# Designed miniproteins, single chains, continued (4), part 59

Each design is a single chain, and the fold is of that chain. pLDDT is the mean over its residues in the fold that is shown.

## One batch from the design tools (miniprotein)

Design m14032
Fold by ESMFold2-Fast:
Structure m14032 (fold): chain A 115 residues (1-115)
Amino acid sequence: MTLDERIEELKRLFAEVGHELDRVADRLAAGQRPTPEEVERLIEALQKLIDFLKKYNLPQELIDLANRMLEIARKLPELTPEQQRAAVAELKRIYGELSDLLLQWLTEERERAAA
């Protein structure tokens, strides 16, 4: 896999996590409980992202943030609606932090490839 192919796959996997997180968040915003299937899709998307980060030896900080999101997502079915809203807010915060660090990593990798 070329660097560009790895970057496009990473972007796709990260966007999939964001899409599944938005689905869970939208359900809570509508006053509804996320379905088990919606939580399972978020967990699957996070696991695929983590597997990719590990396979291509991306920075440990990215892997740690994604694992933190995975652990929060796994607890969602056990939480009250109030706790689910707080957990999803934390997931969105970590997703934003992961987004910023991924953009930084992409910039550094492209600069390294150009040198």
Scores: mean pLDDT 88

Design m14033
Fold by ESMFold2-Fast:
Structure m14033 (fold): chain A 85 residues (1-85)
Amino acid sequence: SLELEVTEAMAIIGLTVIVNDKSMPEEVKELARRAIDAIAAGDYDEAARLLRELLELAKKEKLDEGTLKLIENALRLVEEAKELA
């Protein structure tokens, strides 16, 4: 559905901000890229697992509140996409 496609696109856009941040730790960017790939593949369970792992890593790395909110929002959107699929 269009709603599912828009929800997936919004999650990917938010994670792409993290991937393109030059100051971001490489491990954080790698997890964000893996989450994007899982969303694009329609593997919402794997995407949610990776996003929870990314959120824990971001907290350990003491990343800023804006980055944490991007990850939390992507996780919410992935959970919504799973319900729409």
Scores: mean pLDDT 89

Design m14034
Fold by ESMFold2-Fast:
Structure m14034 (fold): chain A 80 residues (1-80)
Amino acid sequence: SEVEERFQKLALELIAELEARGEPATKIAADAIILVGAGFQAKLTGRLEEFVERLEAAKSAEEALEIALEEDERNQKELL
């Protein structure tokens, strides 16, 4: 779907930004796992569009990662 394509683009852009900033590979990998996991869970709970809109509104990589962590925590409570 178009929303899934938007999510993939945002995820790749965020990873590229972290790499450009010289973040450690282990941190980039951890952040990518959280981001991708949150996206899959949001898709399962019907929240992917809302999640993508929140990520698109983020002003920084830090804000985008915080949004992903919040979504992951929320989805874990719904799925567990």
Scores: mean pLDDT 82

Design m14035
Fold by ESMFold2-Fast:
Order: sequence, then C-alpha cells, then structure tokens
Structure m14035 (fold): chain A 75 residues (1-75)
Amino acid sequence: EEAEKLVQEANEAEKAGDYERAASHFTRAAQIAEKNGDYEKAAEFYRRSAEFYRKLGNDEVAEAFTKKAEELKKK
C-alpha cells in the first residue's frame, strides 16, 4: 500500500518533469520492497530511480542503483 502510493506519486512527478522527486519516490518504494523481501519489485524500482538520476546527470548514483538492482535479481 505505501509502496504503491510512492509509485503513483513518482509517476505523477515524471509526467510533470520533476525527475528529482520521481527518483526519490522510486528509491523509497525500492527500499520498502527490499525490506519486505520482494527483491523483484525492489530491483524494478531501483532501475527506475537510476533512469531518473541519469536524466539529472548523476551517473554515479545511477550506476550504484543499477548494480544494487542486479544484485537483488540474483536473490
């Protein structure tokens, strides 16, 4: 429920061009999914967050989240 609300807010932020807010909400949704053991959802949300950080020019953060998503896929 909380993760679903964060995803909805992130999608609305993306449509408004607010990539920083979209990245933040997807990161929070990923952390909730990871804590709940839903590694597939967590990996998906970390990848979405990485996409927005790349649009913002933050390649270092984007690479870190991409690697984290790949590690979660191996669980």
Scores: mean pLDDT 84

Design m14036
Fold by ESMFold2-Fast:
Structure m14036 (fold): chain A 61 residues (1-61)
Amino acid sequence: APAALTDEQIAEADRLLSQLPRDVAERLLQEMLARQNAEPDRNDVVFREFIERARAEVAAL
């Protein structure tokens, strides 16, 4: 099993991203992946921040 993410966390991210415009969702995903690559030991924190940002973007729609 991956050390950084659970299937539940991935499913939650997918639900949030499905509510966003495609360009916004792609930008958030690219930013998250770039941060995970730069700080692999911080993947859990990076993913949590990504979810919070995605949630805020959905709330602003």
Scores: mean pLDDT 76

Design m14037
Fold by ESMFold2-Fast:
Structure m14037 (fold): chain A 93 residues (1-93)
Amino acid sequence: ATLEVARENVEAAKRAPERVRELAEKAIEAAKAGDESKAAAYLTAAEIEVVAAEIGVEFAEEAGVPKEEIEEGRKAVEEAKKILEEAKKEIEK
């Protein structure tokens, strides 16, 4: 049961790049429209998604999910972080 729940956290992390991309695109569009508060809210939501995915992968590693599955989750977290940082740079232009 615990290992199955831990694996679900890795699968959720693997979806983080897509979720962060959607939130980042909404943040960029809000910034382009001059809505700085809305842009900040979407960036905060994207940051929460990244942190949740990272914590989920760490939990999965502690729970004994195989290293190969953990590496896939870590790669997804790093891709999500990259998407978020690129969105922040775009908004700061």
Scores: mean pLDDT 86

Design m14038
Fold by ESMFold2-Fast:
Structure m14038 (fold): chain A 83 residues (1-83)
Amino acid sequence: TQAELNALKQEGLQLIAELAERLADLSEEQLEAAAASEAAKRLQEAFEKLKAALEAGDVEAAKKALAEAREAADELVATARAA
């Protein structure tokens, strides 16, 4: 339903906000390492899939894309902290 799509969109926006907070205290070197990582590429691809699924009204595809984005975001932060 449109309500389910709106909820998934809000979860995606919340993930972006949480990621921004998790990256806010990192050094420039840590941020550069994160941006160059495979996790950053996977995160971008996951958000592209999420956007496409939300535009198509595909709740199941949107859920899968959001899960992929959460996983990639966690890997991104881990990569940044390790740098």
Scores: mean pLDDT 85

Design m14039
Fold by ESMFold2-Fast:
Structure m14039 (fold): chain A 94 residues (1-94)
Amino acid sequence: SPLETLKRLIELAERVIKDLDEMLPNLSPEMKKKAEEVKKRFEEILKRAQELYDRALAGEPVDQEELDRIRKEFAEAVNEYSKIKKELLEKQRA
C-alpha cells in the first residue's frame, strides 16, 4: 500500500534523523560534516514523504513516480548513514 509505505518512510526517516543527532557529539569534524549533510537529505525526504501522505489522507491519489523517487533517495541516504555508523563503531572498538 502506498499509504503504508509513506508512513513507514516517515517513521524511519524521523528515527534516522534522531540517531544522527545523537551521534554528532562523538564524530570527528570530517564525519560530523558528512553526518550533517546526510541529516539534511533525510529532512528533505521526510518533508516530501509527509506532503504525499497528507495529500493522500485528503483523498488525493498518491503520485507513484514521486513515491518511487523518494524511495530511491531514501535507500541512497540509508547507505551513507550506514557507512557513518560503521565508521563510528570501528573507531569505538579501536
Scores: mean pLDDT 86

Design m14040
Fold by ESMFold2-Fast:
Structure m14040 (fold): chain A 59 residues (1-59)
Amino acid sequence: DLEAQVELARGIAAGEDPETIAKRLKELGADITPEQVAKFRERVDAMAAAGHAGAAALA
């Protein structure tokens, strides 16, 4: 669901608590746990760090 994906991305970017994000996603019909939200945040942070390091290596 696009709306749930947008809410997940928004909540992570805003630094909201995983429990708060998971609750809103459930209101949108997405079955997701706070632990899964926390894992998505960790992955996004890791990807951002890797992307930055890659750009620096090429520059």
Scores: mean pLDDT 72

Design m14041
Fold by ESMFold2-Fast:
Structure m14041 (fold): chain A 70 residues (1-70)
Amino acid sequence: SLEERQKVIEEVKKAVEKGITSDDIRAAAERLGVSEDFVRRAVLKAALGDPNLTDEEIRAAKAVVEETKK
């Protein structure tokens, strides 16, 4: 939903300010079976509030936020 998308964007912005590590990116990429580059781009797009974020990019950004909480 639009609300869930906005929530993920807000969580990513907070995570970026607190510091997302390369290990967080790697863990999310391994868990989702995608490249680290894809995850890194998804996080960047979410942090910038890109209106054209795909469902896959939202899932990748959310996975990184979850890794930062471990």
Scores: mean pLDDT 83

Design m14042
Fold by ESMFold2-Fast:
Structure m14042 (fold): chain A 62 residues (1-62)
Amino acid sequence: AAPEVTGKVDEALLAYARAHAGERFEGDVGKLLIEFQKKNGLIPDGVAGPATIGAIEAELAK
Protein backbone atom coordinates (compact mmCIF):
# COMPACT_ATOMS: atom_id res chain seq x y z
CA ALA A 1 0.00 0.00 0.00
CA ALA A 2 1.12 3.59 -0.61
CA PRO A 3 2.55 5.34 2.47
CA GLU A 4 0.59 7.98 4.37
CA VAL A 5 1.40 11.43 2.94
CA THR A 6 2.69 13.83 5.63
CA GLY A 7 4.04 16.40 3.13
CA LYS A 8 7.62 15.12 3.71
CA VAL A 9 9.79 12.35 2.26
CA ASP A 10 10.54 9.51 4.70
CA GLU A 11 11.70 5.87 4.87
CA ALA A 12 8.23 4.61 3.91
CA LEU A 13 8.28 6.68 0.72
CA LEU A 14 11.82 5.43 -0.07
CA ALA A 15 10.76 1.79 0.41
CA TYR A 16 7.70 2.35 -1.79
CA ALA A 17 9.81 4.08 -4.47
CA ARG A 18 12.29 1.17 -4.53
CA ALA A 19 9.43 -1.35 -4.83
CA HIS A 20 7.83 0.66 -7.67
CA ALA A 21 10.92 1.99 -9.46
CA GLY A 22 10.18 3.47 -12.89
CA GLU A 23 6.43 3.76 -12.20
CA ARG A 24 4.50 7.04 -12.04
CA PHE A 25 3.02 7.71 -8.61
CA GLU A 26 -0.55 9.02 -8.50
CA GLY A 27 -2.75 10.77 -5.94
CA ASP A 28 -1.24 12.32 -2.82
CA VAL A 29 1.95 10.22 -3.07
CA GLY A 30 2.45 11.41 -6.66
CA LYS A 31 2.00 15.05 -5.61
CA LEU A 32 4.50 14.61 -2.76
CA LEU A 33 7.06 13.08 -5.16
CA ILE A 34 6.61 15.94 -7.69
CA GLU A 35 7.10 18.59 -4.96
CA PHE A 36 10.24 16.77 -3.74
CA GLN A 37 11.56 16.62 -7.33
CA LYS A 38 10.95 20.38 -7.76
CA LYS A 39 12.80 21.17 -4.51
CA ASN A 40 15.80 19.08 -5.63
CA GLY A 41 16.01 20.46 -9.20
CA LEU A 42 14.81 17.21 -10.77
CA ILE A 43 12.27 16.80 -13.57
CA PRO A 44 8.86 16.89 -11.75
CA ASP A 45 7.31 13.92 -13.58
CA GLY A 46 6.22 11.88 -10.54
CA VAL A 47 8.27 8.87 -11.71
CA ALA A 48 10.53 7.12 -9.18
CA GLY A 49 13.60 6.94 -11.43
CA PRO A 50 17.21 6.36 -10.26
CA ALA A 51 17.89 10.11 -9.84
CA THR A 52 14.75 10.58 -7.71
CA ILE A 53 15.49 7.50 -5.56
CA GLY A 54 19.10 8.69 -5.11
CA ALA A 55 17.88 12.13 -4.02
CA ILE A 56 15.52 10.57 -1.43
CA GLU A 57 18.40 8.41 -0.10
CA ALA A 58 20.64 11.50 0.17
CA GLU A 59 17.88 13.46 1.99
CA LEU A 60 17.41 10.66 4.56
CA ALA A 61 21.22 10.19 4.99
CA LYS A 62 20.97 6.62 6.35
Scores: mean pLDDT 74

Design m14043
Fold by ESMFold2-Fast:
Structure m14043 (fold): chain A 79 residues (1-79)
Amino acid sequence: GRLLELARKTKEEGVKEAKELIKEGKYEEAKFILEETLGLIEIARAIARIVGDEETAEELEKLAEEVEKELKKVEEKMK
């Protein structure tokens, strides 16, 4: 339960920071924050799988997909 809650908070904080950086035109820094956020969610997903919590692992996959979508939006703006 708490692993998923922490991952959701990590996503919310990372996406918020990235959006603030985008507003300042700092696309490379925004990309870095989103990549780090994605990495942390993937670590949480690996932990969920190791302990056999497949339901939490599936929800964490959805969070990772949402961060990947934000990352792609930043990459499209960097040209």
Scores: mean pLDDT 85

Design m14044
Fold by ESMFold2-Fast:
Structure m14044 (fold): chain A 67 residues (1-67)
Amino acid sequence: MTEALEKLSEFIQELENEGYEVTRVEILPTDEKRENEIIEEQGKVYKVLSYLTKDGYRAIVEGVKKK
């Protein structure tokens, strides 16, 4: 959980620094057992950052580019 909270804060700050408005913040328990990695998806007006923690949580932040 702590790692997920830390990644959540990091992603929020990253998106805000890049001019995105944060629209979704989520921490979900998961059964995935893969290595820690940052998953990033970007369209024309939004960006999603996702990270799987070693203790079984996924931290997700989604932002939309400001006007």
Scores: mean pLDDT 70

Design m14045
Fold by ESMFold2-Fast:
Structure m14045 (fold): chain A 70 residues (1-70)
Amino acid sequence: LEEELERLRAELAKMLGLPEDASLEELEQKYQEIKASAAKAPEVAQPLADRELAEIERKLKELKELEKKL
């Protein structure tokens, strides 16, 4: 459980450009920031970035569920 949590966190941090030891709160904040940025400037939004954001959201939900079970 802990090992799986740490691995998911590290993978998310890497995708978001954060250090591997970034907290769940930091990961969520960064994701929200990127999402808000993309929404504010739709002209700059890229389809590939949207796909990565969707994957990040999915993994964040999984991480939150795992942490809740702890």
Scores: mean pLDDT 70

Design m14046
Fold by ESMFold2-Fast:
Structure m14046 (fold): chain A 65 residues (1-65)
Amino acid sequence: SPLNLLDLDGDGTIDEAELKALIDYLKSLGFSDATLLANFDFDKDGKISVAEVQAVRDALEAEFL
């Protein structure tokens, strides 16, 4: 699942390798760079960072825990 890709090593922290794997996976599903930026680029700098993906994960954990 997408949530499993955010936690590949099970340590609860997203690193650069996990971020790359997530982006590569989403692109393989047909997501465009524009769609990915719209969902993850919260500061609108044109890049997706570990901090932005970590913020999404933290928000999901706060909502469901």
Scores: mean pLDDT 62

Design m14047
Fold by ESMFold2-Fast:
Structure m14047 (fold): chain A 73 residues (1-73)
Amino acid sequence: MKVLVVTSGNGISARQFAEVLQRRLREMGLDVDVIGVPSSDLEKAKERYPDAIFVDGRGLTPDETLELILRRL
């Protein structure tokens, strides 16, 4: 299982954004957990999940953020 940490993107809360991304990735057959964090908590998230893949979704659509994630998996 890979852990992904994403920041909020383009008017969607970080948690809701992560939920959308996780559902779509799992529908594609990928075994991933996606955790949404606000940008203010990003440093704490890096300490908590040092082996996680960090993706900045700010200013991006869910589809654009999925493309970035798929390239890192």
Scores: mean pLDDT 74

Design m14048
Fold by ESMFold2-Fast:
Structure m14048 (fold): chain A 87 residues (1-87)
Amino acid sequence: DKVELLRKAAEYAKKAAEKARQGDNEGAAEYARKAAEYARKAGDKASADLAEEAARKARQGDNEGAARLAEAAAETARRNAEIEEKK
């Protein structure tokens, strides 16, 4: 179910942002990687690219950049889930 995959992508991206804000670079990168995986399975390249960038920033120690990008990934996946539900 594409909607379920997009909702999981959004949830993992939100968790990545929270971990980044807590200074947990490894946790942020791991959740962002999961978000990208689910977004790719759903065919949401935009959300997947944002989540991959968030994981990259987290690995670099850029927690603020990781949080911002992870939030953008979560919002993109959430909006696409809403669009798919209307079909």
Scores: mean pLDDT 87

Design m14049
Fold by ESMFold2-Fast:
Structure m14049 (fold): chain A 78 residues (1-78)
Amino acid sequence: SDIQKAIQLLDQAVKAAENGDYITASQLATQASQYAVNSGALSKKEATDVARKLSTAANNGDVEKMREIAEEVKQKLS
């Protein structure tokens, strides 16, 4: 399902960030947001805001913030 794919991509984004691959982390976060919109769980605006926050955290190397945001999004998807 699109929800399961969004969750999988969020987990992969966090793992990429943990490995210092912030470019891959940002790309995976953007893909996760698109699946969340397709599932109907997030609006397009909410998904854009989530993608921006995750990309900002990734660009700052803030893995803890990225985990926090991913966890909040996963709660909305469940």
Scores: mean pLDDT 84

Design m14050
Fold by ESMFold2-Fast:
Structure m14050 (fold): chain A 78 residues (1-78)
Amino acid sequence: SENTRKVALTIAKIFNVKLSEADLAALERPITLEQDVLNVRSIARVFFIDEETIDRIVQLVKEGKADEAVKLLEEKYG
């Protein structure tokens, strides 16, 4: 989904991780909002992002504010 893609690309940029074409294609797949939330939490936990920040970015994604979630990640970890 676009929300998961924006968050995943931001985390990859902050931590200097290159995503393959297969990884990028997987992020474009249509998924439910519930799966979007689970994917965002899983990715963030892999990079040791704190649970308070994860809860905030998940709430922003639910509100359609993925660009604000990106800004929060860049402020805290960028």
Scores: mean pLDDT 78

Design m14051
Fold by ESMFold2-Fast:
Structure m14051 (fold): chain A 74 residues (1-74)
Amino acid sequence: LSVEEAFEKLKTLVELAFPARYRKHFENLDAPVPDDLKRQLARLLSVPEEELPALFATRTAGELAAFLIPYLEP
């Protein structure tokens, strides 16, 4: 799964789970992501507690998508 493919999957997942709420944060790969979105995704995708510091260190939608690749695979 490429970063671009992960970004599109994550964008679709977030739109389905949280309609319109985070849309502006998925305009492009460089868009900043808020901590509340990271918290929602940690819960939604069951991100392990030991991975949370790395998740919260992400700054952009592209970085977030790249981090979440293992959780977005079919």
Scores: mean pLDDT 84

Design m14052
Fold by ESMFold2-Fast:
Structure m14052 (fold): chain A 110 residues (1-110)
Amino acid sequence: SLEEQIREELIREESSIIKRLNERADQLKKKGDEELAKKLEEISKLEQELLSLLQQRAPYQVIIETLENTIKKLREAAKLEKDPELKGELESLIEVEEEHKEKVKEIDKL
């Protein structure tokens, strides 16, 4: 179905985000920046929760609520972040998750 195709696309995109966050965290650890690495690992855990809900075919309303909560936590993290590079990465991720939320809302209307 179209709904399943879009869900599979979202699963692939979220998996890619998690992989990039984990790779970035590993790079920061190698540079000795354990505090920034820990922040990215915490964000990766939130993304993993969202991925699990998508994979389990959770109701779209639950997925939307989880996306809204994830976006809220990302916005709070970005507001408190003093490192401009990480702040930019968080702001970019917020934009991507807002787009994912709109895609889920469009599927729910079908």
Scores: mean pLDDT 83

Design m14053
Fold by ESMFold2-Fast:
Formats: C-alpha cells, sequence, structure tokens
Structure m14053 (fold): chain A 61 residues (1-61)
C-alpha cells in the first residue's frame, strides 16, 4: 500500500542519514502529515500543496 511504501521510504532515509534532534523532529512532523494525507484526512488545498512541495524538496536531496 502507499502507506507501507511511505514507511519504508522514511526508514531507508533515516538509516542512511544522521539527523540532529531538531532535524529529526521536523522530518517526523512531515512524515505524520504525509500519513494523514494518505489515510484520507482532508486538508485545505493550499496546505496539501505546501506539504507536497516540502516533500519534493526533501526527495531532491
Amino acid sequence: SALEELDKKYEIYLSKNTLTPEELKVYEKQYELHKKLLKGELYPKEEEDKIRKELDEIDEK
């Protein structure tokens, strides 16, 4: 499922990257927001677009 793919992606990222406690908190917050979107929780369109943009920026690094 898309949720399992997301979980795997974040686990792989964490295994390859050493994050500071501050960076880890930001990453976990983004992960939780992404999980809520995949679970079908409704967000305002602007907020959804913002989250997608932030996730794209993470994926490019």
Scores: mean pLDDT 68

Design m14054
Fold by ESMFold2-Fast:
Structure m14054 (fold): chain A 93 residues (1-93)
Amino acid sequence: MKEEIEKLKKDIENLKKEADRFVAEAPHLTEDELRARLDEIYKKFKEIVEKAQELMDKYPEYREEVQKLLNEIKKIYDETLERVGEILRARRA
């Protein structure tokens, strides 16, 4: 039980590191490379969301903690989308 939540936290930390690296590299990437990396991040984000939903269903006692983790990962993804969107818009201006 606790090990599954710790694994979820680690998956979220790894996604944040990957997203931060992607945003840092984004000004030097082509539009195709940006889209490809965003797709990879989205796939990982979806996998973590599905795992979190499964944990909330199996362990209702941890629902609040897991929901907080879901909110954190959604924020990471949304911020990544916004930053990449800004870079793409700046290139078209």
Scores: mean pLDDT 82

Design m14055
Fold by ESMFold2-Fast:
Structure m14055 (fold): chain A 62 residues (1-62)
Amino acid sequence: MKKEDEEAVQKIHDWTAAGHLMDEILEIIREEGWTKALEVIERMAAAGRQAARELAEERARE
C-alpha cells in the first residue's frame, strides 16, 4: 500500500474512535444531562493529559 493510503486508513481509524467517543458523550447527555456529561469530559481530559505526559517521558527515554 502507498504511504498516502496508509495515512488515510489511519485517519479513518482515528475518526472512527473519535466518533465512538462522541456517541458516548451524547448518550450521557441524553440519560443524565449536561452536568454529568461535563464531569465525564473533565475526567477524560485529565486522563488524556496524564497519558500525553507518560508518552512524552517514554519518548524522552528512547
Scores: mean pLDDT 69

Design m14056
Fold by ESMFold2-Fast:
Structure m14056 (fold): chain A 94 residues (1-94)
Amino acid sequence: SLAELEAQVAAFDAALPASIAATKAQIDANRSPELVARAREALAALPPVVQQTKAQLQQLLQQGQISEQEYQLLVAAIERLAAAHRELLDYALA
């Protein structure tokens, strides 16, 4: 249901800042040329993965498998997750 999805997204959003902080600490503890190379590769791969995921959600909406409200909620959640990944990858490259 939409209410169940909203609750799951809210729980994810509540956990995200602590997850970002913990991951930044792990990056600081493990900085290496290998980590930088992996981060650079992941950063280049992130935009096409995000676009493919959004396209799949749009297809589910068109097939009536999710509502417009569920689609908007999921797209917004994916955009926030993508922004968090970009922040972490940029942090690794700094």
Scores: mean pLDDT 87

Design m14057
Fold by ESMFold2-Fast:
Structure m14057 (fold): chain A 55 residues (1-55)
Amino acid sequence: TTKTSLLAYKDGKTYLFSGDEADAPELPEGTKVIKFTTTSTKQTITALPDRKIEK
């Protein structure tokens, strides 16, 4: 099972989610992802990268 924790920010609003990846809410367009962590029961992969979204 894959668990996801998400912290994101847009226009003074903070979006926080923790749970199954499939249940993650859709973030508004232009939201900046600040923190992302994913953990799998088969392999523990913890990544806390700064996400820079450039288009």
Scores: mean pLDDT 61

Design m14058
Fold by ESMFold2-Fast:
Structure m14058 (fold): chain A 77 residues (1-77)
Amino acid sequence: MTELLNELIELLKQIGASDSLIEQVQRDVEEGILNGVDLQELIDYLKSGSRTEIDVDVEIGVRVLKYAVEKVTAPHA
């Protein structure tokens, strides 16, 4: 978990994420909103899902990914 979180933070820094966004991600991990599986999905998406698009709207991109990952990991419908 810590290793995945650190890798995600480094990727977010590379695409210009704000310190506030990074702190939000750390909080979400501590609260169990983002687990190791969620972090891995985000990392994989950032690496292959066109970081340029996320760079334009980093905060929105991360939030959308968080919601998408949450839906995929726990589909309750």
Scores: mean pLDDT 62

Design m14059
Fold by ESMFold2-Fast:
Structure m14059 (fold): chain A 70 residues (1-70)
Amino acid sequence: SEKEKLLKEFNEKMKEIAEEALADPSITRVEYVERMLEVAKELESKSEGDAKKFLENVRKQLEQHLERLR
């Protein structure tokens, strides 16, 4: 299903960001969260229904976390 494809893409991109941040100590916590937020926004714009609601919630959580880091 389209929902399963979007969730798989989301998980794969999140894993890549996490692995890059673990490998590169120059990536700040702010940059790490910003990269995750960009992925969540991109996939939210391409999603519908329950997948969109999930990604919207992820985006809102990441936006709140980023505000706390500023």
Scores: mean pLDDT 82

Design m14060
Fold by ESMFold2-Fast:
Structure m14060 (fold): chain A 80 residues (1-80)
Amino acid sequence: MIEVEVTGKDGKKVTVKLPERMSLDELEDLILELMGRDGAAVAQLALAVLRAIGETEVSGEEAAKLLEASDKFKAFLDSL
């Protein structure tokens, strides 16, 4: 099982355990719940592209990378 550490809505670090595969809808809901709308912005854009090309699922490793990218983007916004 894949584990990823991200910054939650309250500014505290949260460790998330990811399944081997998940749907794009499950991943979107997870990121919105953990990080809110601003933190989810990069992931929502990536998910829209994946849906447009006919993808329905991601691997846990791919989900982890999207969570990490979302966390980095949120940290960048918070540094402005």
Scores: mean pLDDT 80

Design m14061
Fold by ESMFold2-Fast:
Formats: sequence, C-alpha cells, structure tokens
Structure m14061 (fold): chain A 91 residues (1-91)
Amino acid sequence: IEEVKKYLEEAKKYLEKGDFQKAIDSLMKAFEILKKINPELAKEFARDAGLDLAVANTFLLYGKTEDEKSMAELALKRAIDVLEKYIKKLE
C-alpha cells in the first residue's frame, strides 16, 4: 500500500511538471503493485482507466497541438484520480 502511494505521488508530480512519460511510468508501477495486493481491484482499475491511459499515450506519441496535450493531461489526471480513489478504499 505505501509503495503504491509513493508511485502515485510520483505520477502526480511528473504530471504537474508536464513530464507525461514519467507520469505514465510511475502510474504503471503503482498499478503493478496493486495487481499483487488486490488483483480484482486492479482489473476494475484497468477497465475504468484503460481508455484514459490509451488516450494519453496516443496524444503523447502523435499529438502536436496544445489542445492535444491538454487532452492527454486531462486523461492522465483522470486515470491517476481513479487509482487514488481505489487505494483509499484499501485503507
């Protein structure tokens, strides 16, 4: 649980700095730990946030406009918020 929180906080900090790749990497590390702690909750997170993560990755790789970057930022923030909500339920 503490390790999941650590990587979730790292994801938030990288998102605030505009480092979307590191934010995604940190979020995925938190997710891998969640899978070991609670596999069913991890499946629900993947269903709820999987599309937002796909959107963020697509705009990160192919996005060239400020609007596309804003969409990636919002999608990634939603995925982070979903994971944070699930972690709070484990406490």
Scores: mean pLDDT 76

Design m14062
Fold by ESMFold2-Fast:
Structure m14062 (fold): chain A 94 residues (1-94)
Amino acid sequence: MIKEVELSDEEKERLKQAAMRLAFAAAEGKTYTLEFPEWELVSQEAEILPDGTILARITLRGKDGNIVLVELSMRIENGEVKILSLEIKGYESP
């Protein structure tokens, strides 16, 4: 049984900014590696879907073993950024 944990507003904003940077790098055809002093980076992935949606996924591990998942979906159309969805979830270590 996995228990969800709440993240601070400051942590959520920092993770949102990181996911946006990863998505922008993917849109520009660049490679970008995330750095988090507080978290171990488990995985990072960014892809452009067939409809032009940019999806960024980040998995982090905290010092307590808790897992943090970030998923951002956005589009860049006519120079405007449109966030379609943003989900940030923390899970307690089993």
Scores: mean pLDDT 76

Design m14063
Fold by ESMFold2-Fast:
Structure m14063 (fold): chain A 99 residues (1-99)
Amino acid sequence: SLREEVEELLKKLEPLDPETAKKLRELLEKAKSEEELEALKYLAKGVIYLKEGKLEEAEKYFKKAYELGKNNPEIQKLALEELTEVGVEVLKRAVEKVM
């Protein structure tokens, strides 16, 4: 099930980012629709990609999470927060390559 897929992703995310894993778990407990469950799946995968340094993958997953989470402001807020973090990492890497 989608809920089981999200639970497995949260177990993988916990050692990488325990704070974000906790936020996603709280959202999972409140999730009412398949669209919300898919949004949480994309969010969890996106954060894992971000921690692995796969910025392009992370961005795609967070954008999809934002679209799927259209009826849940908390999911959309977290997706935007994570997209901001991707942007910061892109800028950091660009500066480091010039120096």
Scores: mean pLDDT 86

Design m14064
Fold by ESMFold2-Fast:
Structure m14064 (fold): chain A 60 residues (1-60)
Amino acid sequence: MSDEEAYEYGYRLAKELLKRGVSKSSAITATALRAIGDGWSDRQALAAIRGAEEAIKELE
């Protein structure tokens, strides 16, 4: 998985969670835990977190 794909994954996941009323901190935590649980590298997990943060900024 590319860093760009990981970023897009985190962006979309956080956007869906925020739309469902999940808190911003919980959306970031869920993104990180899912990436780690699925065996992603630290770099890919960080890219997904950056995507999640971008979704949060756009929905604020």
Scores: mean pLDDT 80

Design m14065
Fold by ESMFold2-Fast:
Structure m14065 (fold): chain A 94 residues (1-94)
Amino acid sequence: MDREALQKRAEELEKEIKEDPKNAVAWLQLGIVYLDLGDYKKAAEYFQKALEATPESQKVLRAQALYGLSRAYEKLGDDKKAEEYRKQAEKLLA
């Protein structure tokens, strides 16, 4: 997806979360969009929101948010935090 399409997708997702802040999938998709845009700090913030919006019972979705956090922190140069989030995601799927 080109940069313009990614920005339009982000705007659409931001509108969805304003209507339903519990939409963990929309938060997760926003994190992915901002990873692709190279805004790793915003990506981490949105993956954190996805994790907060995801019930404890939805282990797969929580793991996806944790893998997103791991990837965002890796891109930010925080390898220790990236590894911690990766391990948390793996434990949820065990």
Scores: mean pLDDT 87

Design m14066
Fold by ESMFold2-Fast:
Structure m14066 (fold): chain A 78 residues (1-78)
Amino acid sequence: MELGKQMAELAKQAIEELAPDIDPSLAKKAKDHLTTAAKDPSKADKDFGEVERLGIENEELGKALRKAWERAEALAAA
């Protein structure tokens, strides 16, 4: 549960950092879903699924999400 919140926070930071290079409407939708996932980790799977779908529609957003997930996994493994 705490790991899920940390992953959502890191993903939001990655999207925010790359926001100028990502469609602003898609970035906002992804950040909104990640904010919901961070507040309620028990329902996070649905919000993470929606964010993944948005990443499929935009390659730049998908790359940002992949980097965030890899970073979160590395921190969790350390």
Scores: mean pLDDT 72

Design m14067
Fold by ESMFold2-Fast:
Structure m14067 (fold): chain A 77 residues (1-77)
Amino acid sequence: SQKEIIDKIKEEAQRQILAIAHDRRLSAEEKRARVEELIKKAKEQLLEQGVSEEDAEKTAKELREAADRLLASVEAA
């Protein structure tokens, strides 16, 4: 189902975002750049798998909002 495809790609992207957020070798700017590229790639994968542009963009927005909160939390710690 389309939901299973979205959930799988979203879960994989979330795992990669978490790894980037906690990578002590990366600056805050480098973390943001890598996260943005990862979200872009996730959206492209969703479209390739037949997910609609609307649902792919919604998923990308949700990933970006979650990543922004995570990166802000890590920077504050």
Scores: mean pLDDT 86

